# Designed miniproteins, single chains, continued (2), part 62

Each design is a single chain, and the fold is of that chain. pLDDT is the mean over its residues in the fold that is shown.

## One batch from the design tools (miniprotein)

Design m6133
Fold by ESMFold2-Fast:
Structure m6133 (fold): chain A 93 residues (1-93)
Amino acid sequence: MSPEEREELAEKVLKITNAIAEKAKKEGHDEVAEALKEAGELIAQLIKEGKLDAALQGIKLVDQGIEYFNQGDWEKALELFKKAAELAKKALE
């Protein structure tokens, strides 16, 4: 993947995670919104650094969290977004 392709993928991840985080915030779930924004930013950094295996694992956790959020299970969504952020932080070390 070229640096330009990685930048485009990272921007797409940020756009999606920020859109869903804004929805969560509007629905009164500020902690969920904050956790998702952090996860999205860290996954975008992994993508930009070419750490694609870790980035894909983070995306999978975020996708699972979004599914729980859509089902009204905000506690599970928060847990999964925090796990995605923790995985990304560890991979960036």
Scores: mean pLDDT 87

Design m6134
Fold by ESMFold2-Fast:
Structure m6134 (fold): chain A 70 residues (1-70)
Amino acid sequence: SDRVLAFYIYLQEGRLDAAIEVLNQLDVETELEELRKVLSTISDRALLERLLAAARSPELRAAIQEHLAR
């Protein structure tokens, strides 16, 4: 997904506000599996906590919380 790729690139560039905007635009029906793969590459717990706080949909929050619980 172009949006999941954009989310990943913005995170790599340190553009957190842009990453959060794209995160909240993701289609949870079609893009959530690809998002989970990207989240699995993130080891920065503080970054994951910030993404969790900013996520607006329950499905996005659940995906981030599942990764934080590892």
Scores: mean pLDDT 85

Design m6135
Fold by ESMFold2-Fast:
Formats: sequence, C-alpha cells, structure tokens
Structure m6135 (fold): chain A 80 residues (1-80)
Amino acid sequence: MKSIIERLKERIKNAKTQEELDRALALAFIYYQILLNEKRWDDVDELLRTLKELANDPSLTPEQKKAVKELIETMEYVRK
C-alpha cells in the first residue's frame, strides 16, 4: 500500500495539464498543513525531502519543476 506522500509524488509526476498539476500541488500543501497541525515532524521532513527530489527529477518538465520549487519555498516560509 502506497503512502500519502508517495501518492502525492505520483500525482505530481503524472500531471498532464496545468489544472492537474495545480490540484496535485494544492493537495500536497493541504497535507503539509495537516502534518504541521498534528506535529508530525518526521512526516513533514519526508514530504519536504520528497518534493525537493521531485524539483530535481529529470523526467519533470521545466514548468512542473518551477511549480514544485515555488511550493517548497511557501512550505519553508510557513514553517518559520
């Protein structure tokens, strides 16, 4: 059974339209907020690490990489 983080990763990678990408990133951010609220720090770190790996994945388009990087910047800002 795949974890929520792995499913989010696959959803971002498999996004074929801007709408699908935006939806996948929104779900990732919602999950991030849930993890922060529950103080699940190990899962927070795993999600951020997974997104950072995705931002450098050669199979992603430049547009996907940019959107993932912008999401990471937002996530790191709200963690402060």
Scores: mean pLDDT 83

Design m6136
Fold by ESMFold2-Fast:
Parts: structure tokens; C-alpha cells; sequence
Structure m6136 (fold): chain A 66 residues (1-66)
């Protein structure tokens, strides 16, 4: 049971998701006035990243609470 290794792995994944969120937010800004369809697609991708990050953050908290 290497909870520390798993927590380090989750921290790396959360960091990668934060970077992906930042890139998607930048794309959203670029597309803001040019295409509603592209804006909606980027917003859906951003929502998925946010949901995944929140889910992994909950797992991290549960592991840390043990």
C-alpha cells in the first residue's frame, strides 16, 4: 500500500489537467467572437476536464484522510 506514490501520481495528473484547462480557456478566448459551435465544443471539453479534476481531487482527499 503506497498511498504516497498514488498521491504523487494524482498530483501530476491534476497539474496536467490544470494545464489543459488553461489551454482550453485560451482557445475559448480566441474563438469567442468567431464561431459559436467552436466555443460550445471548447466549453464541453473544459467541463469534462473540470469534472475529471474534481473527481480525482475527491479521490486524493479520501486517500489523504485515511
Amino acid sequence: DDRDELLRFLDRVLRDLDEQRQRLQQQLEEYRSTSQEKVEQVQRELARVEELRAALDRVREELDAQ
Scores: mean pLDDT 82

Design m6137
Fold by ESMFold2-Fast:
Structure m6137 (fold): chain A 105 residues (1-105)
Amino acid sequence: DAEEAIQRMLILGSIQSAIAKAKELAAKYPEVKAQLDKIIGLLQQARALFNKRTYEDMKKGVELAEQAFDQLIEIAESLGEHKLAEAFRLAKEEIKKRYEEYLKL
């Protein structure tokens, strides 16, 4: 289904963007690199679950992505990166919205 594929691609795109931003943040703030590497691991697990394309795996993927985004928001806020923290909040809500749209298909 083309609609299902589009919603899935948008979710995966948001996760890929978050991984890239987390890597940039780790390069800028080496003191939080270990925490960011752990969060990147959660985002990579979420991507792998979405790629399995079952209802249960997609649901687990959303839960892991939400946990990873909450941790990214906390770290960005703690570093004074308030605009980046807001971008992560918006990305989290976009993933939730896209997943809800996927479930309606």
Scores: mean pLDDT 86

Design m6138
Fold by ESMFold2-Fast:
Structure m6138 (fold): chain A 47 residues (1-47)
Amino acid sequence: MEAYAKGYEYALSTGRLPTLEEAMEIGGGDPLAAGAALRGAFNALFG
């Protein structure tokens, strides 16, 4: 899932979770992809 990987990399580069707006941008406006991005970011920071 591309959105998951982008969220993961976002968290590694910024040290924080994306906001809902940032997650929606990563997901291309798709709520399911935004959720995947948030999950990727969470796993990057908290494992």
Scores: mean pLDDT 82

Design m6139
Fold by ESMFold2-Fast:
Structure m6139 (fold): chain A 70 residues (1-70)
Amino acid sequence: SEEEKEKKLLEKFQNELLEIMRDYLAGKITPEEALKRIEELYEKVKKESKNPDVIKQAEDAYKRFKEFLE
């Protein structure tokens, strides 16, 4: 179902975001690399999602992480 696809897309986004944050905090990647990876995740959600709430959650997380890196 579309609902199940959207749920899995959001879960995958959240898990990948946590991995990026973990790698950044561990000093494994630069702020620039972290920002690039989160931008790529957000663009993927915009491309694959049909649910505006899922897209908004990804956007809010992206903006918050970008502010954190600034």
Scores: mean pLDDT 85

Design m6140
Fold by ESMFold2-Fast:
Structure m6140 (fold): chain A 63 residues (1-63)
Amino acid sequence: SLEEVEKEVTEIMTKGALEGKGKEAAEEARRLLDEAGLSQEQKNRILEKAERAAVKAYIESQE
């Protein structure tokens, strides 16, 4: 489902940010989104939301 894809992408991006593997995580998330059969608009929205969550988690971990 769309919700499951959003959750997985957010988890991948957050874990990548916390482990210093942001580039690899972004590549994996992009491939997952491409395989999910979503529109370009949906993929962009999910990725942007996940990136914001990952940045927030990373900043929190540095405090």
Scores: mean pLDDT 82

Design m6141
Fold by ESMFold2-Fast:
Structure m6141 (fold): chain A 61 residues (1-61)
Amino acid sequence: SHVDLLVEALLAGFRREVPLMSEEEQRQAIEELVRMMREEGVPEARIRAFEAELRRIVAET
């Protein structure tokens, strides 16, 4: 689906940029990405899964 392709692209970009970000910038990036997904009408369950994956990427960096 278009949502799956969007999620994969955003996760790939986030993985590349997160090592260059401060903790504050990482927090703001997660909040902005979650906001964008809500504005696009993505279901809340999918947004929660996406946010969990973003937080996992931060924890592994």
Scores: mean pLDDT 85

Design m6142
Fold by ESMFold2-Fast:
Parts: sequence; structure tokens; C-alpha cells
Structure m6142 (fold): chain A 66 residues (1-66)
Amino acid sequence: MSQQQLSTAVQGAKHAIDQATKAGLSQDQADAVAGQVAKTVLTQGLNLEQAKKLADQLVADAAKAS
């Protein structure tokens, strides 16, 4: 894995946790969303903007399901 992809995964995961916390999601839900964002960045090679958009979408979906 490239250093750039690792950096993007970390930043995407942090954004996901921040957005999940603001949306009132549980710690388990926040961790699940952050993990999904990181895995998708590393497997699909998403850039930072794509990672943030994915995080926002997954947080919104989790919040609607709650």
C-alpha cells in the first residue's frame, strides 16, 4: 500500500468518526463506518474527497437506520 493511500484512509476514518459522533451514532456504529471507509480507500484507491463523501453517505445511512 502507498503512504498516500494510508494517509487518505486515516483522514477518511477520522472524518467518519467526527461525522458519526455529530449524528449521535454509537461508538460501535462510528467504528464500523470508519472501518468501512478505511477499507474502501485501501481496496478501491479513493482520493480524500471521495473518502469524505463516502463517510458522509455511510453516516447518513446509519443515522436513518437508527
Scores: mean pLDDT 82

Design m6143
Fold by ESMFold2-Fast:
Structure m6143 (fold): chain A 83 residues (1-83)
Amino acid sequence: LDDLLPTEEEIRAAAIGIVESLRPHVPQELYDRALAAVEAGNYREAIRILDEAAPFGDPQLLATASVAIGLLHAADEFARALR
């Protein structure tokens, strides 16, 4: 079952990858803040920062990234509850 559940490291790596893909689409300050948040495992903070970035980039792309990070956060909380 553990082989079927993502590890905390895999979830964090996926969240980092999502934020890194947004680098050309958001202001550097907001990018740096979002990256630091996901690296710290603070997915709620990362979502909040991406919502703040929506007026400065593609709002649909940023909304999609926020949903993806939210799903990763839910997976992290679920995996921790089982471990």
Scores: mean pLDDT 78

Design m6144
Fold by ESMFold2-Fast:
Structure m6144 (fold): chain A 67 residues (1-67)
Amino acid sequence: MSDEQMEIDIAISLVRMTYGSSISSGLSVDDTIKLLDDIVAILSKQMSDEAVKAAEKEAKKLKEELK
């Protein structure tokens, strides 16, 4: 639904922003992977199950792009 979709979009955006900031700052692959794991862990304490699932999926895709 629209409200759940908004929360999912915010969670994905936070993961993508973390990734983009890490890459544009010239951080290493290892540091970027750690930041992605850290942001997902933080979101798991703040967000609903659906939003966390979306964030985990996005972070996994981004980590695979770094390999």
Scores: mean pLDDT 81

Design m6145
Fold by ESMFold2-Fast:
Order: sequence, then structure tokens, then C-alpha cells
Structure m6145 (fold): chain A 73 residues (1-73)
Amino acid sequence: MTLEELYEEAEKRLKEAKSDAEQLQVIRDFATRLRELGATPEEIRRFLDDLIEKYGLSPEVRRAAEALAAELA
């Protein structure tokens, strides 16, 4: 699976997610898979920031994603 395929799958799941908890799970799964493919913490952060901005995710999800990116560093 490519980074592009992972991003597309994350986008699809985010469009279907209706709660902060569901959105956070999508972000967490995506970040974990990016790490498994050898993405750097900086690359993971960039992809997460892009998804959060593009889909207008809540401040709660944004903060959780920031904490996750720091944990993966």
C-alpha cells in the first residue's frame, strides 16, 4: 500500500465519521500505518495537518493529533 492509497482511505473514512471519537480513530490508524511504512514524524505531522485542515476537524481532534505526532517522534 502506498502513502497516497493510505491518504485516500483516510479521506473516505473521515467523510463517513460523524463523531470526534470516530475521526480521532481514523487519524490514529492513518498515523500508525504511515509510521509502519517508514514515514518520519515530520511527514506524519504534515499529512495529519493536511487532513485536519481539509476536513475542518474539531479542536479536540486537532490537539489529539498533535499529541500523537509528538508521541511518534
Scores: mean pLDDT 79

Design m6146
Fold by ESMFold2-Fast:
Structure m6146 (fold): chain A 106 residues (1-106)
Amino acid sequence: NPILEKAKEAIEKAEKEGEVAVVMRVETEDGYIHVRDLILEGKYNLEVRGRNVEEMEEQVRKLAKENNWPQHLLDRHLAIIRATKEPIVTTEPEEISEVLKWMLNL
């Protein structure tokens, strides 16, 4: 699964920098995309919902501005969201379960 591979790479990169990033993207039959549980250095827990990556990026930029995030933190969140740009169209509970299982190993 290319999105899971990109998400793993983003998490591994964050861990090498002394941070933990957990990313889950789920697309339902209704075409709604969720990015949930972005945790960096244990300080930030973020849930973002959008129809596409561009909507999710706009929400993250708004949150960064409202919460006065340092630029490097905004850049990392944007990089993680961009890594999930390729849609996974899945209503299969097993694939969703595998993503959750992987996230819980962090």
Scores: mean pLDDT 54

Design m6147
Fold by ESMFold2-Fast:
Structure m6147 (fold): chain A 98 residues (1-98)
Amino acid sequence: GVEKDMKGGAEAAKAAMEGALGGTEEEAERGKEKAIEAGREGGSNEESERALLEGAETAGESAILGAKGGTPRKRAQGATAAAMSGAGGGMQGAIAAR
């Protein structure tokens, strides 16, 4: 059901956000890897998986950009963008699953 896609998106958002807030580019890159894994596992069908992976990849990129910014403010901005992109992927995946 749609719950699987929404959960995958939420887990991707959380992983990318935690990566951004981890304080290093390496932690942000690990967050991206975990987000992509969560997105792949969350997909209820191929179209849902594609939407979740797109959201997870965008979330990971936002996390890395925040980490590269080198300040708490930039990391918080990256984390916010990561959370929104990951959650958005979950929503699009859920729509595709219907």
Scores: mean pLDDT 82

Design m6148
Fold by ESMFold2-Fast:
Structure m6148 (fold): chain A 74 residues (1-74)
Amino acid sequence: MELSIAEAIKRLVDAINDPSLSDEEKVKLFKEIIEKYKDNPDAIETLKRVTDILVKRYPDNKTLKEIKKLVDSV
């Protein structure tokens, strides 16, 4: 099954808001999505915009700041 970038983003947003997932699991999920789409510049630009929005919505969330650094490094 092909996971569209929109479905991947929804899964990431759901994961960030899931209290059953550890910060390590959330970071791992973002790394997997980045690795999957790293050769697609439009998808990576979309991920950068989404992570920027998430960091602005949750400015005290250190895990989101770490994830933003990972996405920005691509």
Scores: mean pLDDT 76

Design m6149
Fold by ESMFold2-Fast:
Order: sequence, then C-alpha cells, then structure tokens
Structure m6149 (fold): chain A 84 residues (1-84)
Amino acid sequence: SLESQAEALREMAREIAESPSLTVEQYIAFLLQAMAFGPEVAELARELIRLKQAGAPKDVIEETLSRLEEAIDAWLARQKAAAA
C-alpha cells in the first residue's frame, strides 16, 4: 500500500539518521527509494545523506529528518487525494 511505502521510507530515513555506521549501499538504496516520492523528498534525502556523511551535529540531522518525514507525509496525502 501507499502507507506501507511511506512507512518503509520513514524507517530507512531513521536508520540513516541514527545508525553510527552505514554502507554506501544503504545510502544508495535510501536515495533510490526517496526518488520514487518525487523531487522534494529526493532533495531532502540527499541533504540528510550529505549531513550524515559530513558528521553534522545531531540536532541538525534531526531537523532535516523531521522535514523529510513531513515531505513524505505530504506526498502520501497527495497520493491518497489523487486516488479518491
């Protein structure tokens, strides 16, 4: 379902934000999934990856994660409206 797809991307985003060690393959898989949600979600996913790889402060990573979760929720709302 669309809700399951959104939940899966939110779980991946949390893993990217919170995990102390991540593989290049995990970053690629996350970005590829985010691209299916459109350009705004993809841009926020790229920003989250950039901040994580740069070792940005936890509060900055958490803020970007929150913005990404909001964008995923907005995408889900638009998809549900279009399907109704």
Scores: mean pLDDT 85

Design m6150
Fold by ESMFold2-Fast:
Structure m6150 (fold): chain A 64 residues (1-64)
Amino acid sequence: GKELYDRLLAPVFAEGGEAGAPSLKGRPDARRIVEEGVEYNGVRIPDLREILTPEQREALLAYL
């Protein structure tokens, strides 16, 4: 969970950063953003369904 967040989502959703979007934890749109990707301030996160195994996506979504 957390390791995948830190590696794949932290460029956009940095936990302690002033530079990123707010954390995805507890957000109702977090699942869609994780699975479908997003672009924020010129940084694009691709559709993670093509990159992550089902088990990795479950671990990431369980962390959120």
Scores: mean pLDDT 66

Design m6151
Fold by ESMFold2-Fast:
Structure m6151 (fold): chain A 64 residues (1-64)
Amino acid sequence: KEVLLKLFVKELKEHPMSLEEIKRAIASLVAAGVSLEEILEAVREHLDEETVELVEKAVEELQK
């Protein structure tokens, strides 16, 4: 669970992902038992503002 979230943060940090790629990654993390709150907290702590905004948009679109 924590390992999957850490790998997601590392991937976002090391190479850019599209909104659709981020949405797919978030859906996989949620299916593995990671909450949306845990994902948002981790990205806000470790990533830049632009990447955080993109992840927040992906979460919003997945909740529609």
Scores: mean pLDDT 79

Design m6152
Fold by ESMFold2-Fast:
Structure m6152 (fold): chain A 83 residues (1-83)
Amino acid sequence: SLLEEARRALERAREAAAELRRLRAELDEDDKEHVLRLIAATLRFIGDAYEAVLLADKAGDYELAEEARALAEEVGATLPAPK
């Protein structure tokens, strides 16, 4: 089911958001490894959140799509705009 896939994608996005928030709270700009991990976590979150939006849209669940977008705004990440 597309709806089940969308819900799982949103759950993955929430997990990625939690990791991103954790890394931001531990931010040390002098630690290059930490900065690289933060970049990787940011990219992972964007991917997971965008997948959740796409799957929710295909499933016709606009509330799930809005939850994914709200999560992205909450963590300050920019998702690709639909064309």
Scores: mean pLDDT 81

Design m6153
Fold by ESMFold2-Fast:
Structure m6153 (fold): chain A 98 residues (1-98)
Amino acid sequence: MPPVLQTASEEKAKKLEAEAKKRGVKVTIRGGDSVAARYTAYSIAVGGGASEVEMEVDDGEITHLTLVTDGRTYTSGVDERMSDDDQTAIGDVLERAG
């Protein structure tokens, strides 16, 4: 199951976006550019230590999340079966993101 969107201020979202850009992390958000979507994606990128983050949002919910960490790609989607490896890797990234 993809994570839930986190509530945050525009200032917090912009700060994390600037940090992700400074670190050269590739972040792609599809379906919406809300403060919550940007904050969540950039929190995962900066706090979680992912080198690339792709996030899809529909009706205020994360429907798809793809992470690249340690040279491997992991995917979580509402309509996709997660492997145990994908679930563990994504869970670890989300715990580091805080």
Scores: mean pLDDT 73

Design m6154
Fold by ESMFold2-Fast:
Structure m6154 (fold): chain A 60 residues (1-60)
Amino acid sequence: SMEELAKQLQDAAAAVPGVTEASAEVDKEKNKIVVRIVAESREAALAAQKAVDEVLKKHK
């Protein structure tokens, strides 16, 4: 489900060292997931983006 995917995206991003905030919200009206990541460094931000992309590759 979208809610399960949102949780997986949030957990994947939050697990990256240097990520200070990670959230994923389901917009049921627009059928979209909004992911927000705050990271201490460029390297942490890129690693978080990679983690999110890997989850998306395995799931819709």
Scores: mean pLDDT 79

Design m6155
Fold by ESMFold2-Fast:
Structure m6155 (fold): chain A 75 residues (1-75)
Amino acid sequence: MSELEKQRKAFAEGLIKRLKYWIENADKLSEEEKKRVIEWAEEQVKILREMVSKYPDFEPLLKEAEKLLEQLKKL
């Protein structure tokens, strides 16, 4: 596995881990902080979506990230 492939996998897996963290800790955030976290999460999922267009093997991670983003937006 090349260094770039390792970085892409680390990004996708790290994003899912961070989205789960924010969902678990959403009750500790102010309304303004929640908005900023959601805006950050939407931008990160957009980047992952662009990566999946070139590397379709990451599609399952994108589907998980999109599901987690929708859960975060409902909190």
Scores: mean pLDDT 84

Design m6156
Fold by ESMFold2-Fast:
Structure m6156 (fold): chain A 63 residues (1-63)
Amino acid sequence: RQAEYLELLATHPQGLTAKEVAERLGVSQSTSHYHLSVLEDAGLVVRERVGREMRYRVRASLQ
């Protein structure tokens, strides 16, 4: 399931809100927020404030 979040975020480099992720994956906002928080804690996703929104994006890394 977490792979679905990473794939979705990888196609949206500008980032998505927890609500946008929830809508696209067909899950509740609380479920989306929970999984995004787990991924952020794991260092795979970063949360960034853009205006009034908190957006999540895949952590950029040099391979």
Scores: mean pLDDT 77

Design m6157
Fold by ESMFold2-Fast:
Structure m6157 (fold): chain A 58 residues (1-58)
Amino acid sequence: GKMEEIEKILEEAEREAVRLYLQGRRDEAIAFLRELKKKYEDDPVISKALERAIASLE
């Protein structure tokens, strides 16, 4: 369902952002999350979750 799709997107985003961050690639992790937020800008749940993730890395 829609919630399962949202959870999968956010789980995949978290895995990639954490991977980049642990490699010292913080700027790339932030850029990745910003690009993903732009892709899902019309989804308020995904957009807000990604906004909070970006803020936590800045």
Scores: mean pLDDT 84

Design m6158
Fold by ESMFold2-Fast:
Structure m6158 (fold): chain A 103 residues (1-103)
Amino acid sequence: LNELSIKGLQAWGAGDVDKAIEYFKKGADLGDPISTRNYYGLLVLKDPNNAEALLKLGQAYQSLGYTPQAITYYQKAIRVLEEQGKEDSPVYLEAKKNLDSLT
């Protein structure tokens, strides 16, 4: 558990959303999977069709060893992009590759 992910969760619990986002983003930039999950989780909550955030969530869950959750988010990213006709996007290709590696 990264110190930044703990600080982010504490700020979130205190209702300081801006501070929580700041800590989670800093942790995600340093490659912490828990911070990455929480930061991109907030982005998906704001916009459920954010395919990049869905891909990043899948990667974070995979890094944490939560394979079923990783598969779920990769499938969501793929579906969103297929519905938008963006099957040539780098996000689509990466999600497809990652899903194929787990299934």
Scores: mean pLDDT 84

Design m6159
Fold by ESMFold2-Fast:
Structure m6159 (fold): chain A 117 residues (1-117)
Amino acid sequence: SLRERIAAELRELAAGLRDEEIREALLAAIEEALRSEPVSKEEAARAIMYASVAHLLLGMYRVFKDRRYLEKAKEIFLEHLPGLVRAALNSENEFLREEALRTIRSLVAGLEELEAE
């Protein structure tokens, strides 16, 4: 099923992560989402919207090199990660599923890249 494929892709993403806290949070979010009911459009959109603030903070870190932006980006990402994973696995709206997946992948890549500095 598409849901099982997405879960497998996110587990592979988690297995490649250097940050243990992000890895553990992502794995926990996948298991929780697999046990969860369908997610409303409003809940899915809200999770994507709030997590997208982390992108702004990563951008601020790239410009200013102030570690507080990086730390706040990770905090916001981890706070909204369960909602993002539930949107990716359980949203009936294809656009919101794809946007949640894209948001997870891009934030994970950004955090991994910048924490390696």
Scores: mean pLDDT 87

Design m6160
Fold by ESMFold2-Fast:
Structure m6160 (fold): chain A 63 residues (1-63)
Amino acid sequence: MIINLSDIEAAIKKHPKVKSAKVTLDLETRKLIAEVDAEGISAQEIRDFIRSVLPISTVPDTI
């Protein structure tokens, strides 16, 4: 199943505290890297939110 990186970014942006999100695939490790700009929320809360809205296989490995 192929998911577009922009769909992952859109899912992350559904959180009201997230101002911007950019997702990149690391070709060396095959891991997803998410750069998230959010205020008043911890990195752990962002990770928990992403896990709740995306399939485990598409959750970014680094935020």
Scores: mean pLDDT 70

Design m6161
Fold by ESMFold2-Fast:
Structure m6161 (fold): chain A 71 residues (1-71)
Amino acid sequence: YSNAEAYAVINAVDVDELIAIFRESGQLKLVKIVEKLKERGENVDLSEIAKETGVTVEEVKEAIALVKSLA
């Protein structure tokens, strides 16, 4: 995913609902990634999200793919 594609995916879903679902499922790493993606909005940079959340860029891309699959 590009930064623009990540933003488009997050903007196309009810992010707050997905965050709640991930939190209930105990997927706290996904909660942290998705919250940062929402917070950055149009200025999202996947490398910066990975660095800030303590995960790999690959894990950020996997989180975006999961969000897209649940949309």
Scores: mean pLDDT 81

Design m6162
Fold by ESMFold2-Fast:
Structure m6162 (fold): chain A 111 residues (1-111)
Amino acid sequence: MSRFQRSLVRAIERALASEPSPSELTKYVAKVLILAFSGGSEEELIKLLKEAKKKLGKNWNPTLFYDMIRQSLNFYERLSGDKELVEEILERIKKAIKEVDPDTDFSKVIK
């Protein structure tokens, strides 16, 4: 894991810890990012996303969840210049979301 990856993981952990009553959505977005940057497997990502879907219930929106992750990774790309790693992580998360929700339409993600 690179210096920038460690810095981002630490920043996400601090932000989550400092927020009063962070939403379940924010908590799961943070958990997925931390897992992805820490070299988590596809199986671990799928398990975490299934947990998020169950916990969020009516508030589960796979397109919105992916967009929030993409925005966080775009921030990392701007700081690190590591476009290849960002694209790799985004593809891994996209595949995991598709496994959990096969009908997810990523064409509706803005940007």
Scores: mean pLDDT 75

Design m6163
Fold by ESMFold2-Fast:
Structure m6163 (fold): chain A 86 residues (1-86)
Amino acid sequence: SMEERERINRESAELIGKAYKEALELVKQGDVEKGIQVFVDAVEEAARRESEAFPEERDLILEGGEQLSRKGTEKLRAMGEALKAA
C-alpha cells in the first residue's frame, strides 16, 4: 500500500539521518573511517529492509543505496580533510 511505502521510506530516512549525524560527530573527533562505516552500515540496512519489502524493485533499491553510500563517503572524507586543514 502507499501508506506502507511512506512508512518504510520514513523509517529509512530516520535511520540514515541519525547515522549521518553520528558520522559527522565522529569525523569532527578525527574518527573519519569509523564515521564512514556508521553511515554506510545504516544505508545498507535501509536498502536491505526496503528490498525485502519491495522485492520487485530490489535491484533499483540496492543500486540507490550503493550510490548514496558512495556520495556520503566522499562528503565525509572531504569534511575530514577540510577539518585537518583548519
Scores: mean pLDDT 88

Design m6164
Fold by ESMFold2-Fast:
Structure m6164 (fold): chain A 85 residues (1-85)
Amino acid sequence: MEAIEKLAELAGISKENLEKLLEYYKDKPLRELLEAILLQAFREGRKISINGVPITSIPELLELIENLPEEVVVTIDGEEIHIKL
C-alpha cells in the first residue's frame, strides 16, 4: 500500500485522486493499477525506469508492464520504489 501511495505522489497524483483509483482498481490485478499510475507519470514528463530499463515511449511501457515479474523495482525521477505484484 505505502509503495503505491509513494508512486502516485511521484507521478503527480493527488491523495484524493489516488483514493478514486484505488476504489476503481480494487477488484483488478495490481499490474493494471501500476500501469495507470505510470502512464500518468509519463504524461507528466517524469523519468521512469522499470527494473533498470528506461521508458521512452508509451508502447514500450505497455509492453514491459504486460511481462513484469512478481517483484518489480520502479524508479521515478531517481526515486526507487519496490512493488510486489
Scores: mean pLDDT 80

Design m6165
Fold by ESMFold2-Fast:
Structure m6165 (fold): chain A 104 residues (1-104)
Amino acid sequence: AYVPSERIKELRKRLEEAKKIYEETGDKEPLEELVEELEEEIEELEEKIKESGEKDYELWLELGLVKELLGEAYELLGKKEEALEYYLESGIYHLKGAVLKVLK
């Protein structure tokens, strides 16, 4: 079983904290800031995947998890179409990571 990195665990915790702030205060700013950080994390992971020759299955699984977090953040912001796109991409990347793991 794949175990998420400490970075993914940190980002998940920050999503939960940002959601709580929004639910308790109506302040969307922590969610919007987290969206920016998640988009940066995606760019960094995509670059690492290119450098690995697309063979590192753990990077594909990490990318899937970050896209899932971004989907959840967009859903909380009421951006349902963007959320759906990221959820679909997350599913595709999780499948790609699982296939690459089996092929090794």
Scores: mean pLDDT 83

Design m6166
Fold by ESMFold2-Fast:
Structure m6166 (fold): chain A 97 residues (1-97)
Amino acid sequence: DAERVRRIGDILAEKLEQVGASPELVERFRETADRLAEAVAKLPESDSEGHIATVAAMMHALASVIAAEFGEITPDQAAEDAIRAFEHALKLLEERL
């Protein structure tokens, strides 16, 4: 799961960069994604709530990128939204660790 979070985080960061998000926000997202992956690495496989929260964050970030590609939100807003989603999941996981 941690390896999957790192891989998806890298893909999402690349997509945010491609849609025109600022380098600073892309860097902050990469940092947040790495922190989430580290937290997931410590999470027991039996922790369904933590794993669901992680998947939900990845899905939300992807939806934000797609919304930016469609011009429904700005690229920077998509990056900020993706960072927020990953930070919320990270906070939940840190509470459980």
Scores: mean pLDDT 86

Design m6167
Fold by ESMFold2-Fast:
Structure m6167 (fold): chain A 67 residues (1-67)
Amino acid sequence: SLSDLDQQLLQKIQQNIERIKAEAEKLKAEYPNDERVHRHADVMVGAAEGMGEIAESVLALAREKEA
């Protein structure tokens, strides 16, 4: 089941994902004409979002096993 601890861990993961997104946007703003920088920034954001999705899925599976 989703305990207070599990919710706090999800919030921490989401906070880190938002920080990665903010840094990626700063990189894109700093190098507006560098397509390679933009591509790498987008890959980093995608990877971070993917990690968040995996974390949610793992916690959802744990919840189902407790039911």
Scores: mean pLDDT 80

Design m6168
Fold by ESMFold2-Fast:
Structure m6168 (fold): chain A 88 residues (1-88)
Amino acid sequence: KLEEIKAEAEKLREEYQRFKKEVDEMVSKTGEEGAKKAIKLLDEKANLYYRKALDAWMEGNVLLASTYLQIADELRKYKEELEKKIKE
């Protein structure tokens, strides 16, 4: 069971890296409009992962909950950085 949880956490990190790359490409290709769309997607994804972290924590799955929280925090930070850039 622990090895399956580790595998799930690793898949989540891989999914996050692909999502981040897609967002980076969107912002690079479409400028401010891409940044606005990216901000909305990052916010929605972060909120989803915060909820999934809470669910995992309630189930006693601390490793999975921690992984979801770390990804959600990274998504939130990236959103904040994009918001700062478009306000300049």
Scores: mean pLDDT 81

